# Ledger of designs, part 38: designed miniproteins, single chains, continued (3)

Each design is a single chain, and the fold is of that chain. pLDDT is the mean over its residues in the fold that is shown.

## One batch from the design tools (miniprotein)

Design m9376
Fold by ESMFold2-Fast:
Structure m9376 (fold): chain A 98 residues (1-98)
Amino acid sequence: SPEEAELQRLIDQLKSLAKLAEKEGNTELAKRILGIVAAIQKDFEKAREYGLTDEELAELEERIARMGPVLVAQEELIRFSLEMHKILQEKKREEARG
């Protein structure tokens, strides 16, 4: 469904942001992001192993897709944190040169 595709896109974006955070030296933020991704993936695997019907799985997917705005809001906070980190690093470099 479009909602399932949107959720997968958000997971892929979160993984990309975790890699970016790691490259920026923000290991704590990267770990938090990867933890969220891992939790979502484990919940899906657990539901499948528990023997939920296709309809019950679809209902869970819809519920997680409704959390998309919350995940997007977290993505915006993550982007803001990374941008602030970049600005602070730039400022430190300028102070070291001056």
Scores: mean pLDDT 63

Design m9377
Fold by ESMFold2-Fast:
Structure m9377 (fold): chain A 69 residues (1-69)
Amino acid sequence: NDMKKQMLKIIGEILRLMGDIFDLEQQLKQALQQGNYDKAASLQKQIADLEKKRDELMKQMNELSKQME
């Protein structure tokens, strides 16, 4: 039904964000190995911003799930 379609779309957005976070975490590891602490700090901020967006989408998914009784 329509609410299941909305949940699947939110899940798709979460998975995309998780992929982006993974790529940034790999870049962070490289920056730290190279001693590029300015780049590492920038990457940590970007990861934190994306994790915030992921958590908000997860909250929206949970609220939608409660309405599907």
Scores: mean pLDDT 86

Design m9378
Fold by ESMFold2-Fast:
Structure m9378 (fold): chain A 51 residues (1-51)
Amino acid sequence: MSELEKEIVKMAKEGKSPAEVAEKLMKKFGLPEYMRGYIRDLYRLVKEELK
């Protein structure tokens, strides 16, 4: 998941919304719909780490 993690950190630093991040990553990595919740939760965690 290093490539996914890099994209999440980049988007967090850019101040993207969780919805935008989930949509972009779902399309970029071809993830199934059930992964959307996981991506949003991971993004929230990364944003908390960067605060």
Scores: mean pLDDT 77

Design m9379
Fold by ESMFold2-Fast:
Structure m9379 (fold): chain A 65 residues (1-65)
Amino acid sequence: MKLARAVEDFTARTPDELTLKKGDLVVVLDVDANGNYLAQSLKTGETGLVPASVLEEVGEGEVPP
């Protein structure tokens, strides 16, 4: 699975969406046809939809020293 980080705060508007704070890490599980990611928060374990514009992909090599 791909790891991604929230670049901005995002507040869920529906029960199917995931609330994130800037800097939160998620695992991208799927991508829908409308450009939303189905993601799981590593902080809370919650799963939900997040707009792709709120996330950036990160590699394992970007772990802090």
Scores: mean pLDDT 76

Design m9380
Fold by ESMFold2-Fast:
Structure m9380 (fold): chain A 101 residues (1-101)
Amino acid sequence: ASVTAGPVARADVAARTAVLEATVTAADGSAALRLAVRGPDGRWLGVAGGAAVTGQTTVTLGLGAGAERYVGEEVTALLLEAGDTDQAPSAVGGPVRLEAA
């Protein structure tokens, strides 16, 4: 699997919400994957649950509480397939700037 569009990261500071959106393509037509996001300090901001992806799929990940504080900073998206770790992801998207919505 690979990130083929995005990631795009957006935060609504007043609502205290932040999301990351990425388009993921499964090279073999399907993959079980998770999308994980790291902040500039290496802290985990959010992880999507396990998902089966077929072909090209847009995934949206809600970032953890307080992620809106990283507006203007860069975040890194990690594509994790079965057996991957955050230290050895299958793909890396970004860094991408977290923009105010």
Scores: mean pLDDT 69

Design m9381
Fold by ESMFold2-Fast:
Structure m9381 (fold): chain A 90 residues (1-90)
Amino acid sequence: GVEYYDANGNKLKNPGPVFQTPDGKIIESGLEIMNYLHELFDKNDIVYDEEKATYINKKTGEVYTSFSDLVSDLMKKNNIKEVPVTTKKL
């Protein structure tokens, strides 16, 4: 993820990465992106395999060893782009 800083150079606690959806909407809120990802999980029939500690996309058969890998792959496949954040140099 991208690290965000305020105008005074202080690191933000919950900045979340900034994303753009395929229809051009900008998402700055970690809660909003998680809601969007939840809809993608439901659409792809994502299940957690407790015995193997993996996430399974039942529609594609893809297996993910981490939640981050699952999120990254679904975002790429659904044309969600991470927006470059300008780090303010103090």
Scores: mean pLDDT 68

Design m9382
Fold by ESMFold2-Fast:
Formats: structure tokens, sequence, C-alpha cells
Structure m9382 (fold): chain A 113 residues (1-113)
């Protein structure tokens, strides 16, 4: 499991550096090692954010939804995934749906323990 955590960390670093292709590569490797875990959920957030930056809003939503499913009671992970989904919906012109997602994300960030 430590290897999957390190792969998510590397994916996040590549994302922050603007290397979205490497962010995707390392996030996908993390999912292969830990597919149905909170660590896999964190990797799906990185995938969603990377695809959003690349302009693939449909994939950003798909991976954000997978992250929400795996987040369980992890409020931070769920909030980040909702934020990605909201940003993608806004780009697709679904403004009201995006506002609801942003409200839910904000509420969850305020409840982080």
Amino acid sequence: MDEAIELVRLAAVYYQEGDYEKAIEYAEKAIELAPNTIVGGAAYVVLGEAYYKLGDYEKAIEYADKAIELAKDDKELRARALEVKGKAYKKLGKYEEAEELFKKAKELFEEVE
C-alpha cells in the first residue's frame, strides 16, 4: 500500500508542475495497485483534475464520480472530487448543477476534522 501512496504523491507533484500526462500515468499506476481504496480515490481526483486541465471535461466528471464513490466518509477527498466535477460542469454550461456541487464541496471543507 505504501507504493500506491507514493504513486499518488508523484501524480500530484506532476500535476502541480503542469505535466498532466505524467500525472495521469502515475495516478493510473496507483489505481492498479489500490483500485477500491481511499488511496485509489485520491488518484481518481488527480485524474479528474488532469483531464480538466487538458480540456476533457467528460473524463474529468467520470473520474471525479469514481473518487466520490471511493471517498466514503473522507470529507476532504469528497470535497475535492465535488470541486473537480463542479468545474467540469461549468465548462459544459451546466451552471446550476455546478453551483450545487460547489456549495456541497464548501460545506464539506468547513467540516474537515
Scores: mean pLDDT 86

Design m9383
Fold by ESMFold2-Fast:
Structure m9383 (fold): chain A 64 residues (1-64)
Amino acid sequence: HMEEIRKETLLALGVMQLALAKRAGLSPEEIRALMDRFIERVAKESPEVAEELRKLGDEVLASL
């Protein structure tokens, strides 16, 4: 169960980042802000998963 939830959440985050990068010249800060909103929603259900998403998001943003 946890692995499936994690994969779906990570995929959604990745797709969101890619969609923003493709559709608009969004800055890394703007992408981070949108990601943070999504992560807050996840944190209400699972704080641990939310923290993992923050770390992954930081790594992905560093590669943009």
Scores: mean pLDDT 67

Design m9384
Fold by ESMFold2-Fast:
Structure m9384 (fold): chain A 92 residues (1-92)
Amino acid sequence: ERAERLRAELDQVVADGKKTANELKKLVEDPNASREEIINARLKLIAQFLRLVGLEVEADILGDEEVRDHARQAIAEMRKLWKEIDELEKKK
C-alpha cells in the first residue's frame, strides 16, 4: 500500500538519522577525530534531513496527516540534535 511505503520509508530515515547523529556526537567529542570525518557525518545528516522534509511534503500532498505529523516531529527532533552537536563542537 502507498501509505505503508511512506510510513516504512519515514521510519527508516528516522532510524538512520538518529544513528548518524549519535555517530556525529561521538566524532565531535573525540579529540582524535579528523575534521574530514566530522564534515562527512554532517553532510550525511543533512541529506537525511532533506529526505525527511521531502517525505513531509509528499505526505501533506497525499493527505496522510499521520505521516506528515510524524515527519514534522522527526524534523523538530533533528533540529534539536543539530543544535546540541553544534554546542559540543564549540567546546571541542
Scores: mean pLDDT 81

Design m9385
Fold by ESMFold2-Fast:
Structure m9385 (fold): chain A 86 residues (1-86)
Amino acid sequence: TFDWEVEVALLEIEVAVAKLALDRAIKHGNYQELEEVKKWLEELIERIRKLLDEARANGYPDSIIQALEDILKEAEELKKRAEEAL
């Protein structure tokens, strides 16, 4: 069975790791690392959007939809920070 709670937890971990990578790249002023984190966040945002569409299409609980929306907003905020640092 597809476990949405596990998928959400894995996405939360990946966003947290991306945030740490972004913070590190900003502290070091590393343009290449900033571009890499930005691309990673772009790919992550696309994956979250697809999962959110799938969750809505399959009528999964509002709690899962809300969690995915919250993760998406965090990833989009991190991408903006990466773009501003470039």
Scores: mean pLDDT 85

Design m9386
Fold by ESMFold2-Fast:
Structure m9386 (fold): chain A 77 residues (1-77)
Amino acid sequence: MLSQLSPLELSILLVLYARGPLTAAELAEILGLSQSTVSRHLNRLVAMGLVERRGRSPKLYSLTPAGRELAAAFLAG
């Protein structure tokens, strides 16, 4: 599973782990990227079952249990 993640996708998971549910715009600002770049990677992470969409206005993204476990493992070692 980790071999399928880019460094950018891992960074998104770590930010969501540290800060909780965020919009694509907030993630883009934190990471210094465009919303289109962040949205592309968020869509892939949702397809992988590591991130879920919550709400509609604003559309928030949060870690699934699998995403949380993966982020925690990286922070622990």
Scores: mean pLDDT 81

Design m9387
Fold by ESMFold2-Fast:
Structure m9387 (fold): chain A 79 residues (1-79)
Amino acid sequence: MHVEKAREALGAGKYEEARRHAEKALSEDPDNVEALRLLASALAGLGKDEEAIAYLEKALSLDPDDEEARRALAALRAL
């Protein structure tokens, strides 16, 4: 249930905890698009924008129709 815990931590502004849970989800399924998006959001919250962009690019390579990943990537590229 690492994806859900990552989402809860993000909602609470606990970016380091969210990063840890998203990383655990990816260790179980490296191609989990939601976990990639959640990790990117946590990294952006931590000011690690370049790493966040890389994970969003991977998410979009796996699911090009992911509107949330696309919007997040556009926002980070505007920095």
Scores: mean pLDDT 84

Design m9388
Fold by ESMFold2-Fast:
Structure m9388 (fold): chain A 102 residues (1-102)
Amino acid sequence: SEIDELLESLRKGEDYYLQQLASSDDKVAVALDFLDGLAEMINHSLPEIAVLAVESLRRLIQALDPATLAAVRPHILPLLELALSHPLPEVREAAREALAVL
């Protein structure tokens, strides 16, 4: 499926960014780049992509150290607000789970 191939590509992108966070000297820059990608997927994607993007946001939040999380928190909050206001219940539920780990 074309959608399944796209979802797999997005999962590989998440794995790449999480690895870069662990090894980077500038974790804030890596996190902000990842957040920009997630914002696009939440705003303009198919339902499956929007849910995956919010789930990826939750995993990013869980992967960040407290100092990096504090630095990027102002960029995370608008994305969570967007997802919590999403017309689809599945996206809103994923957003509530992401908020719970923030």
Scores: mean pLDDT 83

Design m9389
Fold by ESMFold2-Fast:
Structure m9389 (fold): chain A 57 residues (1-57)
Amino acid sequence: SEKLKEIAEKAGLAAYAKKLPVDTPIEKALELYESMSEEEKEEARKKIEEDERKAKE
């Protein structure tokens, strides 16, 4: 469902930006996501994209 995809994306973005442990609850990651500014979210998305690109090389 769209809601589950959205939740996963938000939690993943926050976990990446805040360097959260892999066992961090999704609820906690979402709380941190909501505390981020739009600028911080955009910057984190760009960094994730760059890191994924490098990891595949």
Scores: mean pLDDT 76

Design m9390
Fold by ESMFold2-Fast:
Structure m9390 (fold): chain A 113 residues (1-113)
Amino acid sequence: ASALAAGLAAAGVAGTAALLAGIASGAGLLTGLLAAGAAAVAGAAAGAGGASPAEAARLGAEAALGTGAGLGGAVGGAGAGMAAGGAEAGDAGAAAAGAALAVAGALVGAALG
């Protein structure tokens, strides 16, 4: 219960960071929102299916790139995917690591935008 709650909180932070990364990279709000949503859904599905955090991150990054998000959006999407996957799997550590990656994506997007 507490691990799932922490995972969901981390997924929320990761989603917000991915959205901000999309905005910071010069992508519009819609692109950032679509990237965050796609990454979270891909990661959650991966986690539910028993995928590793790394696989959830990869699928999140691929989903974010598929929405036209820039490099910051891709890193943020990896974070969002890992966080969502971790949440679904009940892995608070993976969810926290995903949130950190999503923040890194936001910073990369800000530096490049």
Scores: mean pLDDT 64

Design m9391
Fold by ESMFold2-Fast:
Structure m9391 (fold): chain A 68 residues (1-68)
Amino acid sequence: VEELEKEIEELKKKAEEAIKKGDKETARKYLQQLSEKVFELGSATGDLEKLLELGKEVEKLRKELDAV
């Protein structure tokens, strides 16, 4: 669980950096991986509140990517 949370945080940072650089292809790959890890965390823990919070962060990054 803690390892998944760390991976999620790292993928979020990488997605943000790719968005800032205008690298849409790399950003999409990181966002896809991030979404997969968020789903894995939700499935493993059953923590719907945490899943909702992380889902909002993914949505925010997706909107930033769409603005590029």
Scores: mean pLDDT 79

Design m9392
Fold by ESMFold2-Fast:
Structure m9392 (fold): chain A 60 residues (1-60)
Amino acid sequence: MLTFKLSFSNEELAKQVAEKVKKEFPETTVSVDGTTLTVTTTMPPEKAIGLALELIGQSL
C-alpha cells in the first residue's frame, strides 16, 4: 500500500484531478482536503510512479 499527497493552486483543480484519478485508476482511494489531494493505492511501485508523475504534471 502506497500513500502520497499533492498540493494544487485551488480546491476546484484538486477536485478535478481527483475525479480524473478515480476514472483512470479506479483501484485507488482519493480524498481532497482543501487544496491537498491524498491518494492511497495498492498498485505496484512502477504504476504508482506513473500515477505520481501524471499528478505532478497537473500541479506544475
Scores: mean pLDDT 73

Design m9393
Fold by ESMFold2-Fast:
Structure m9393 (fold): chain A 71 residues (1-71)
Amino acid sequence: KKKLKEELLKTIGEILRLIGDIIELEKKLEKAKAEGKEEEVKKIEEEIEKLKKELEKLKKKLDELDTKLKF
């Protein structure tokens, strides 16, 4: 059970870090939009989409780890 708890805490930490990264990028996106920096807007939007996909993978891993802890 110790390894499962360690994996769970690590996964939660990774999720929280990604959420923080997404929030920071969304702040940069709003600033870039306000400044009319179309190229920067496009790059930030692509990066946010990549992080959102990674977040979905980690959420799935978290659900799998939670299920294993119940057994």
Scores: mean pLDDT 81

Design m9394
Fold by ESMFold2-Fast:
Structure m9394 (fold): chain A 100 residues (1-100)
Amino acid sequence: DPSEKARAEREELVEQARYLLENVSPSLSELYELGKKLGFSDEQIEKLLDRLMEVNKLSREEAIRELRAAFLLALRLMEERGLDLETALDLSWFALWLAE
């Protein structure tokens, strides 16, 4: 059943997102290194952090943790499921939203 498979895949993704939110440190240096692997400059990463702080009303530490979790999940989706960066990031943000 395609709907059962989709539900199971979503549930797995949400559990992975929850694990990352609980275990990822708010390390700016680790975020920069991870962002570079995904093709982001330090300036682009800072703009993403500023947006998360402004739109989602997060502290800088919370924004770093959430962006690190999103990047780690996106990298995993790209490696394991062959998704492009845009799709992987969209799914990662959706999973993080559901995990909260």
Scores: mean pLDDT 84

Design m9395
Fold by ESMFold2-Fast:
Structure m9395 (fold): chain A 62 residues (1-62)
Amino acid sequence: AERKAALIEEVRELAEKLAKELPKEEAKEKVAKYLRELYDAGLLSGEEAVEAALAANEALGK
């Protein structure tokens, strides 16, 4: 789905997956890069990018 809520959830799920597979710092960097790519592509607004970042940080365990 191309819905913004679905993209935020996708970022959170990616963070959960990466947190299990990678060291915490690498997982954070990969999530941050993906989030920025979504923002630069215009798929997320600044407000939505902040919401996605908060969801990702919860999944990464801070």
Scores: mean pLDDT 77

Design m9396
Fold by ESMFold2-Fast:
Structure m9396 (fold): chain A 55 residues (1-55)
Amino acid sequence: SMSEEAKRIAELALAGEISAEEAGERIKQLMLDAGESEDGANAAGEMAKKEIEEA
């Protein structure tokens, strides 16, 4: 599912395998591919990046 794919992307960033910025971009693309609006996808990516940076 989309939520499980987003979780896997976040887990890669938390493990240091990808940057928080890359995780945010991947989550944005995942949301766009799932039919989310550009504004919604951008917000989701930025939120994920911030949460990873604050973890």
Scores: mean pLDDT 82

Design m9397
Fold by ESMFold2-Fast:
Structure m9397 (fold): chain A 68 residues (1-68)
Amino acid sequence: LSASSATAAAVGAADAAAAGEGPEGTQRNHYLGAKAAGGDEKEAREAGEIARRLGGEGQSRVLTALAG
């Protein structure tokens, strides 16, 4: 169990970088947000795709501002 902590940290860092760099992060964040709001898998996927097309930066900037 503890042996995978380094891998988990690396994945987290990669996710943070991807979210900052573009559409993948925005798509994932909107997918998770839609799921948290009670949306279905299909609705979450559509929300992510729309967010990706509208521009990846807005969501990442908001999350960065909130996180510090």
Scores: mean pLDDT 55

Design m9398
Fold by ESMFold2-Fast:
Structure m9398 (fold): chain A 86 residues (1-86)
Amino acid sequence: MPSEETLIDAVRGAAVAAGLPDEQIDRLVEALRKFIKGEITPEEVAEVARELGLPDEYVEEIKNAKSPVEIAEAIIRALADRVPLS
């Protein structure tokens, strides 16, 4: 299992690359961190992603995720769809 910080760093990097404002990145990272600690449900993480404008298909994937890794991967995929080519 990747460490909490490894998953957080991966999501933060994807969000920076996608051009999200710092406050939105912090909100997304905090939601993932709370989920890893068992403080919130996948549905609550999905709601944060929806508020940040991620596509419904990825929001549904987050809602149905079974692990922190699956949630992080769904978020990274959603953000990658918005990244301009370097």
Scores: mean pLDDT 79

Design m9399
Fold by ESMFold2-Fast:
Structure m9399 (fold): chain A 60 residues (1-60)
Amino acid sequence: SELEELEEWKEKQLKKLEEEKEKIEKDESLSEEEKEFEIGILEGLELIVEGLYKLLSSKV
């Protein structure tokens, strides 16, 4: 169903963002300021993913 596909998409995107945040936190080439900036962007993307899921799931 479209709802199941949408839930799978959301879980997949959030998992990718979590893995990217972990990589950034472990990246010794980045300053603390650069890490904070990059993680902030990923947190913004998590909010967008959740918002899109809510919007699209309401239309199914």
Scores: mean pLDDT 85

Design m9400
Fold by ESMFold2-Fast:
Structure m9400 (fold): chain A 86 residues (1-86)
Amino acid sequence: AAKGAEAAAKYAEAAAEVEGGTKEAAEKAAEAAKKAAEAGSAGTAEVAAGVAGIAAGVGKIAKDGGKGAELAAKAAENAAKNPMDI
């Protein structure tokens, strides 16, 4: 469960790093969100929270570029690591 959200976060960060191409970076972030959703089918509510964070970041990527992906990755990682910190 938590590992799925972490994988999605890493993909979103990688997409942000490659934002020089813009469209491809946004597509990789979208793929990360889909992978997190698939991991959620074998995980817990923590992964669902991570997926929501990634999805929000993906929407922002088209507008703010890499900053959106970075924020989504941090949100997903926080949700996976310590849900009690919320």
Scores: mean pLDDT 52

Design m9401
Fold by ESMFold2-Fast:
Structure m9401 (fold): chain A 88 residues (1-88)
Amino acid sequence: DREKKIEALEKEIELLRKFYEENREKLSPEEAKELEEALKHLEEAIRALKEGDVEKADEHLRKAQEHLGRAYKEMLARGITPPAMEIE
């Protein structure tokens, strides 16, 4: 269901934004940039889903996951716990 997927992504964006704002001083410039890029791609995925472009949405979700993966890897190496967020 497209509507359910959009709702799930909007909730994940809200959780990620709250994490970003609450932990901004603990994040490196590289971690912050990766999280910002991930948020941008998640927002673009929602727009694509609302337009019915599933292929474009999947491409943006893939890019968001790549940016999140890089941010989380660096955060874990520095002892920062990343937010519990899963994109299915």
Scores: mean pLDDT 80

Design m9402
Fold by ESMFold2-Fast:
Structure m9402 (fold): chain A 97 residues (1-97)
Amino acid sequence: AITGTATGGGTVAEGGSVTLTVTGISGTVAAVTWYRGAVSPDAVEGEGLGTAPGSAPTLTLTNLTAADTGTYRALLLSADSPPTLAITGGTTVTVVP
């Protein structure tokens, strides 16, 4: 199985930026798709924010507003055939005035 930990959240001032990443990756991850809100391997119900390669599994958010406050998760896709899917735990971004 593949695993990873979503990190990089925290409290950020409005207008600032944050970079989210996946650390502690085990197994071969080909791609990472970032989501805000609820996601699972069975159903992706969160907002899709972008896809990054497993070698650089980052999402940079800029010009943050209160609307960017939430829990962010990464969906990991293995390089295997068929690919295996795993979802990280959440990392929370809180945007303050």
Scores: mean pLDDT 76

Design m9403
Fold by ESMFold2-Fast:
Structure m9403 (fold): chain A 57 residues (1-57)
Amino acid sequence: SVEEAQAEAAIQAAKMAEKAGDNARAAAYYRRAAEHYRRAGDDARAAEAEARAKALE
């Protein structure tokens, strides 16, 4: 779905930001991914993305 594709793109961006050491940017992308996963009905992946965002704060 469009929401799943947008969530996956946000996860990829978050991982790139993490590798660059930009934890604030990575957390923002993980939160964006969580919102898209929730809209796609993937609550498990949404919760995982939210947890990763919190870990970077």
Scores: mean pLDDT 87

Design m9404
Fold by ESMFold2-Fast:
Structure m9404 (fold): chain A 73 residues (1-73)
Amino acid sequence: NIFELLKENKDAEGLRDIGEYYLREKKYEEAKKAYEAAIAIDPENKEALRLLGEVYEKQGKLEEAKEYYEKAE
């Protein structure tokens, strides 16, 4: 699938883009996996960290959301 292909190619930008697609489609678990994969490739990517925080917030996981927002600062 496209997620595995992006992960194998270490395409952090592509993983962020597919994560944004999943977030828009309200597929929060898929969005989370995509952003986590992007962060695994580029741990200093503040945008991916912030977007992962947004996914947790959308899921009502406010403590986890706060953790990622703090990392994104």
Scores: mean pLDDT 82

Design m9405
Fold by ESMFold2-Fast:
Structure m9405 (fold): chain A 60 residues (1-60)
Amino acid sequence: MLDEAREVLERLRERYKKNLEIAKTNKDQANIDYIKTHLEPLLERAEEGLKRIEEVKKKE
């Protein structure tokens, strides 16, 4: 269960980074602004989620 959650969070983080690179390559300013303003906080939360999963694994 926790391993699947960790894998989903890692894939989410990787997808957001990839989408940002694609938007920058295409010079899609609206998409770049959207990703940085709205999706970048989700990326930060994904990294915090991975830390929490690691802490839970140490206790369980």
Scores: mean pLDDT 73

Design m9406
Fold by ESMFold2-Fast:
Structure m9406 (fold): chain A 71 residues (1-71)
Amino acid sequence: SAVEKARELLEKGKEAFDAGDYETAVKYFEQAIEVAPDSPVAPEAYRLLGTAYQKLGDVEKAREAFERAAA
């Protein structure tokens, strides 16, 4: 299902984040949101996307991601 695919992408993003590969983490979190935007996975993916953007120094994109996580 789309939700299962989104969870797999979210997990891959977390693995990339833990490895310090924040650009790859961003890519996986964005794909998780795209696959299942209306699922419970999307708010978690937006929150993690925000933390990844903070690590990359992109303050504006981090803010936008956190706002979407809270919506």
Scores: mean pLDDT 88

Design m9407
Fold by ESMFold2-Fast:
Structure m9407 (fold): chain A 74 residues (1-74)
Amino acid sequence: MKSPEEILEEGIKKGKEGIEEGKKLMEEGKITEGIGTVLRGIGEAIDGLLEALKAAKNEEEREELKKKWKEAGA
């Protein structure tokens, strides 16, 4: 079963991939589709954070997950 850290890392990875795919679609002139793809990527990253926080066993683990998510967003 996936750990909270694995859930977070998968969400962040999917988010980054979605954002990059959306940027490429916008560069190809598919602006609306590209924006939709970026927003879906952002949503997957947020969902990953929320699911990781739900799977965390204690508050200390939740704080570390939040820190890792913020660092990945920089």
Scores: mean pLDDT 80

Design m9408
Fold by ESMFold2-Fast:
Structure m9408 (fold): chain A 77 residues (1-77)
Amino acid sequence: SMNAERAEKAERMAEEAERLAAEAEDPEIAEELRELAEAARRLAEAFRAGDEEAAARAAEEIAEEQRELAEALEKAA
C-alpha cells in the first residue's frame, strides 16, 4: 500500500540520520541529526496508522529539522 511504502521510506530516513549522528564529530550536528531521525520516525508511525494529519505535521517537523541542521552545518564550517 502507499502508506506502507511511505512508512518504509521514512524509516530509512530515520536510520540514515541515526547512522550519520553516530559518525558525526560535532556534538551539535549529532544532536540535530538525532532530532531529524525522531521526526522521521514520527512520520513513519503516522503513515502506518493512516493518520494523514499527523503525517503532514511530521513532514513539517522534518522540514524544520532539516533547516536547523543546515544552519548547524554552516556554523560548524
Scores: mean pLDDT 85

Design m9409
Fold by ESMFold2-Fast:
Structure m9409 (fold): chain A 59 residues (1-59)
Amino acid sequence: MITSADEFLEKVKEIIDNMTEEEAIKAIRELLKQAGVEVPDDEEEMRKFLEELKKYIES
């Protein structure tokens, strides 16, 4: 279970570092679902969300 935003961001960083873009989108979608967040079904929206997360983590 994801108990904090910090834990979520750490898992996202590990996914990005160890997986391809397509695999990362699927894994992040599963993490968001576990956190009780509604996830868009559109792959392009998920890709844009992933790009924003990358910028946020690397900043």
Scores: mean pLDDT 72

Design m9410
Fold by ESMFold2-Fast:
Structure m9410 (fold): chain A 82 residues (1-82)
Amino acid sequence: SLEELEKELERLLEELDRVVARAEAAGRVTPEELERLRELLKRIEEITEEILKVASPKEATLALARLAAAGGAVLLAERRAR
């Protein structure tokens, strides 16, 4: 259901935020954390694609905005890992 997809998206976003927060607290991003962030982003993209198949335009817009924010966080982490 859409509700179950949105709940899974929220869970994945919360996990991504925890990895980012830990890296920020440590002042660096480890290779293992970077790999985890990339894995989480891929799962977020996959669940967002499933949401887009069944969501209203408003729900689709919110899911895409959340995906964009997650992608931005991973890009910043990748730049800081260099």
Scores: mean pLDDT 86

Design m9411
Fold by ESMFold2-Fast:
Structure m9411 (fold): chain A 61 residues (1-61)
Amino acid sequence: KKKKLEEFKKKLEELKEEHKDNLRELALKMQELYQEYGKDEEVGKEASETLLEVQKEREAA
């Protein structure tokens, strides 16, 4: 049904794990992922929430 959203979430999780100590690179990789999946409105909403979460983590660090 919403396979693109689930795939986007899985790739995001892998990116977070791989770059957990490098928030700058994480942000760049997330932007690339968003460009690929962000054309779907449903994915765009989820991506916006995830981007806000990463931004909060960077502000806190």
Scores: mean pLDDT 70

Design m9412
Fold by ESMFold2-Fast:
Structure m9412 (fold): chain A 63 residues (1-63)
Amino acid sequence: SVEDAKKVFEEFPDSAVAHYGLGLAYLAAGKYDEAVKHFQRAVELNPDNPEARKLLEEAKAKA
């Protein structure tokens, strides 16, 4: 859930994994603007994640 992902993010706010998890949760909830924000941060922190890049593009298309 978004709440569970936010809890992880609060403990590891600069983690690429935490941003990726929040992006997934927001995407599933239909919160595309929030999903874009968190996927952008995930890619910035770990640019070697092609799944995050693909999901960023998907979220941007739906935003």
Scores: mean pLDDT 78

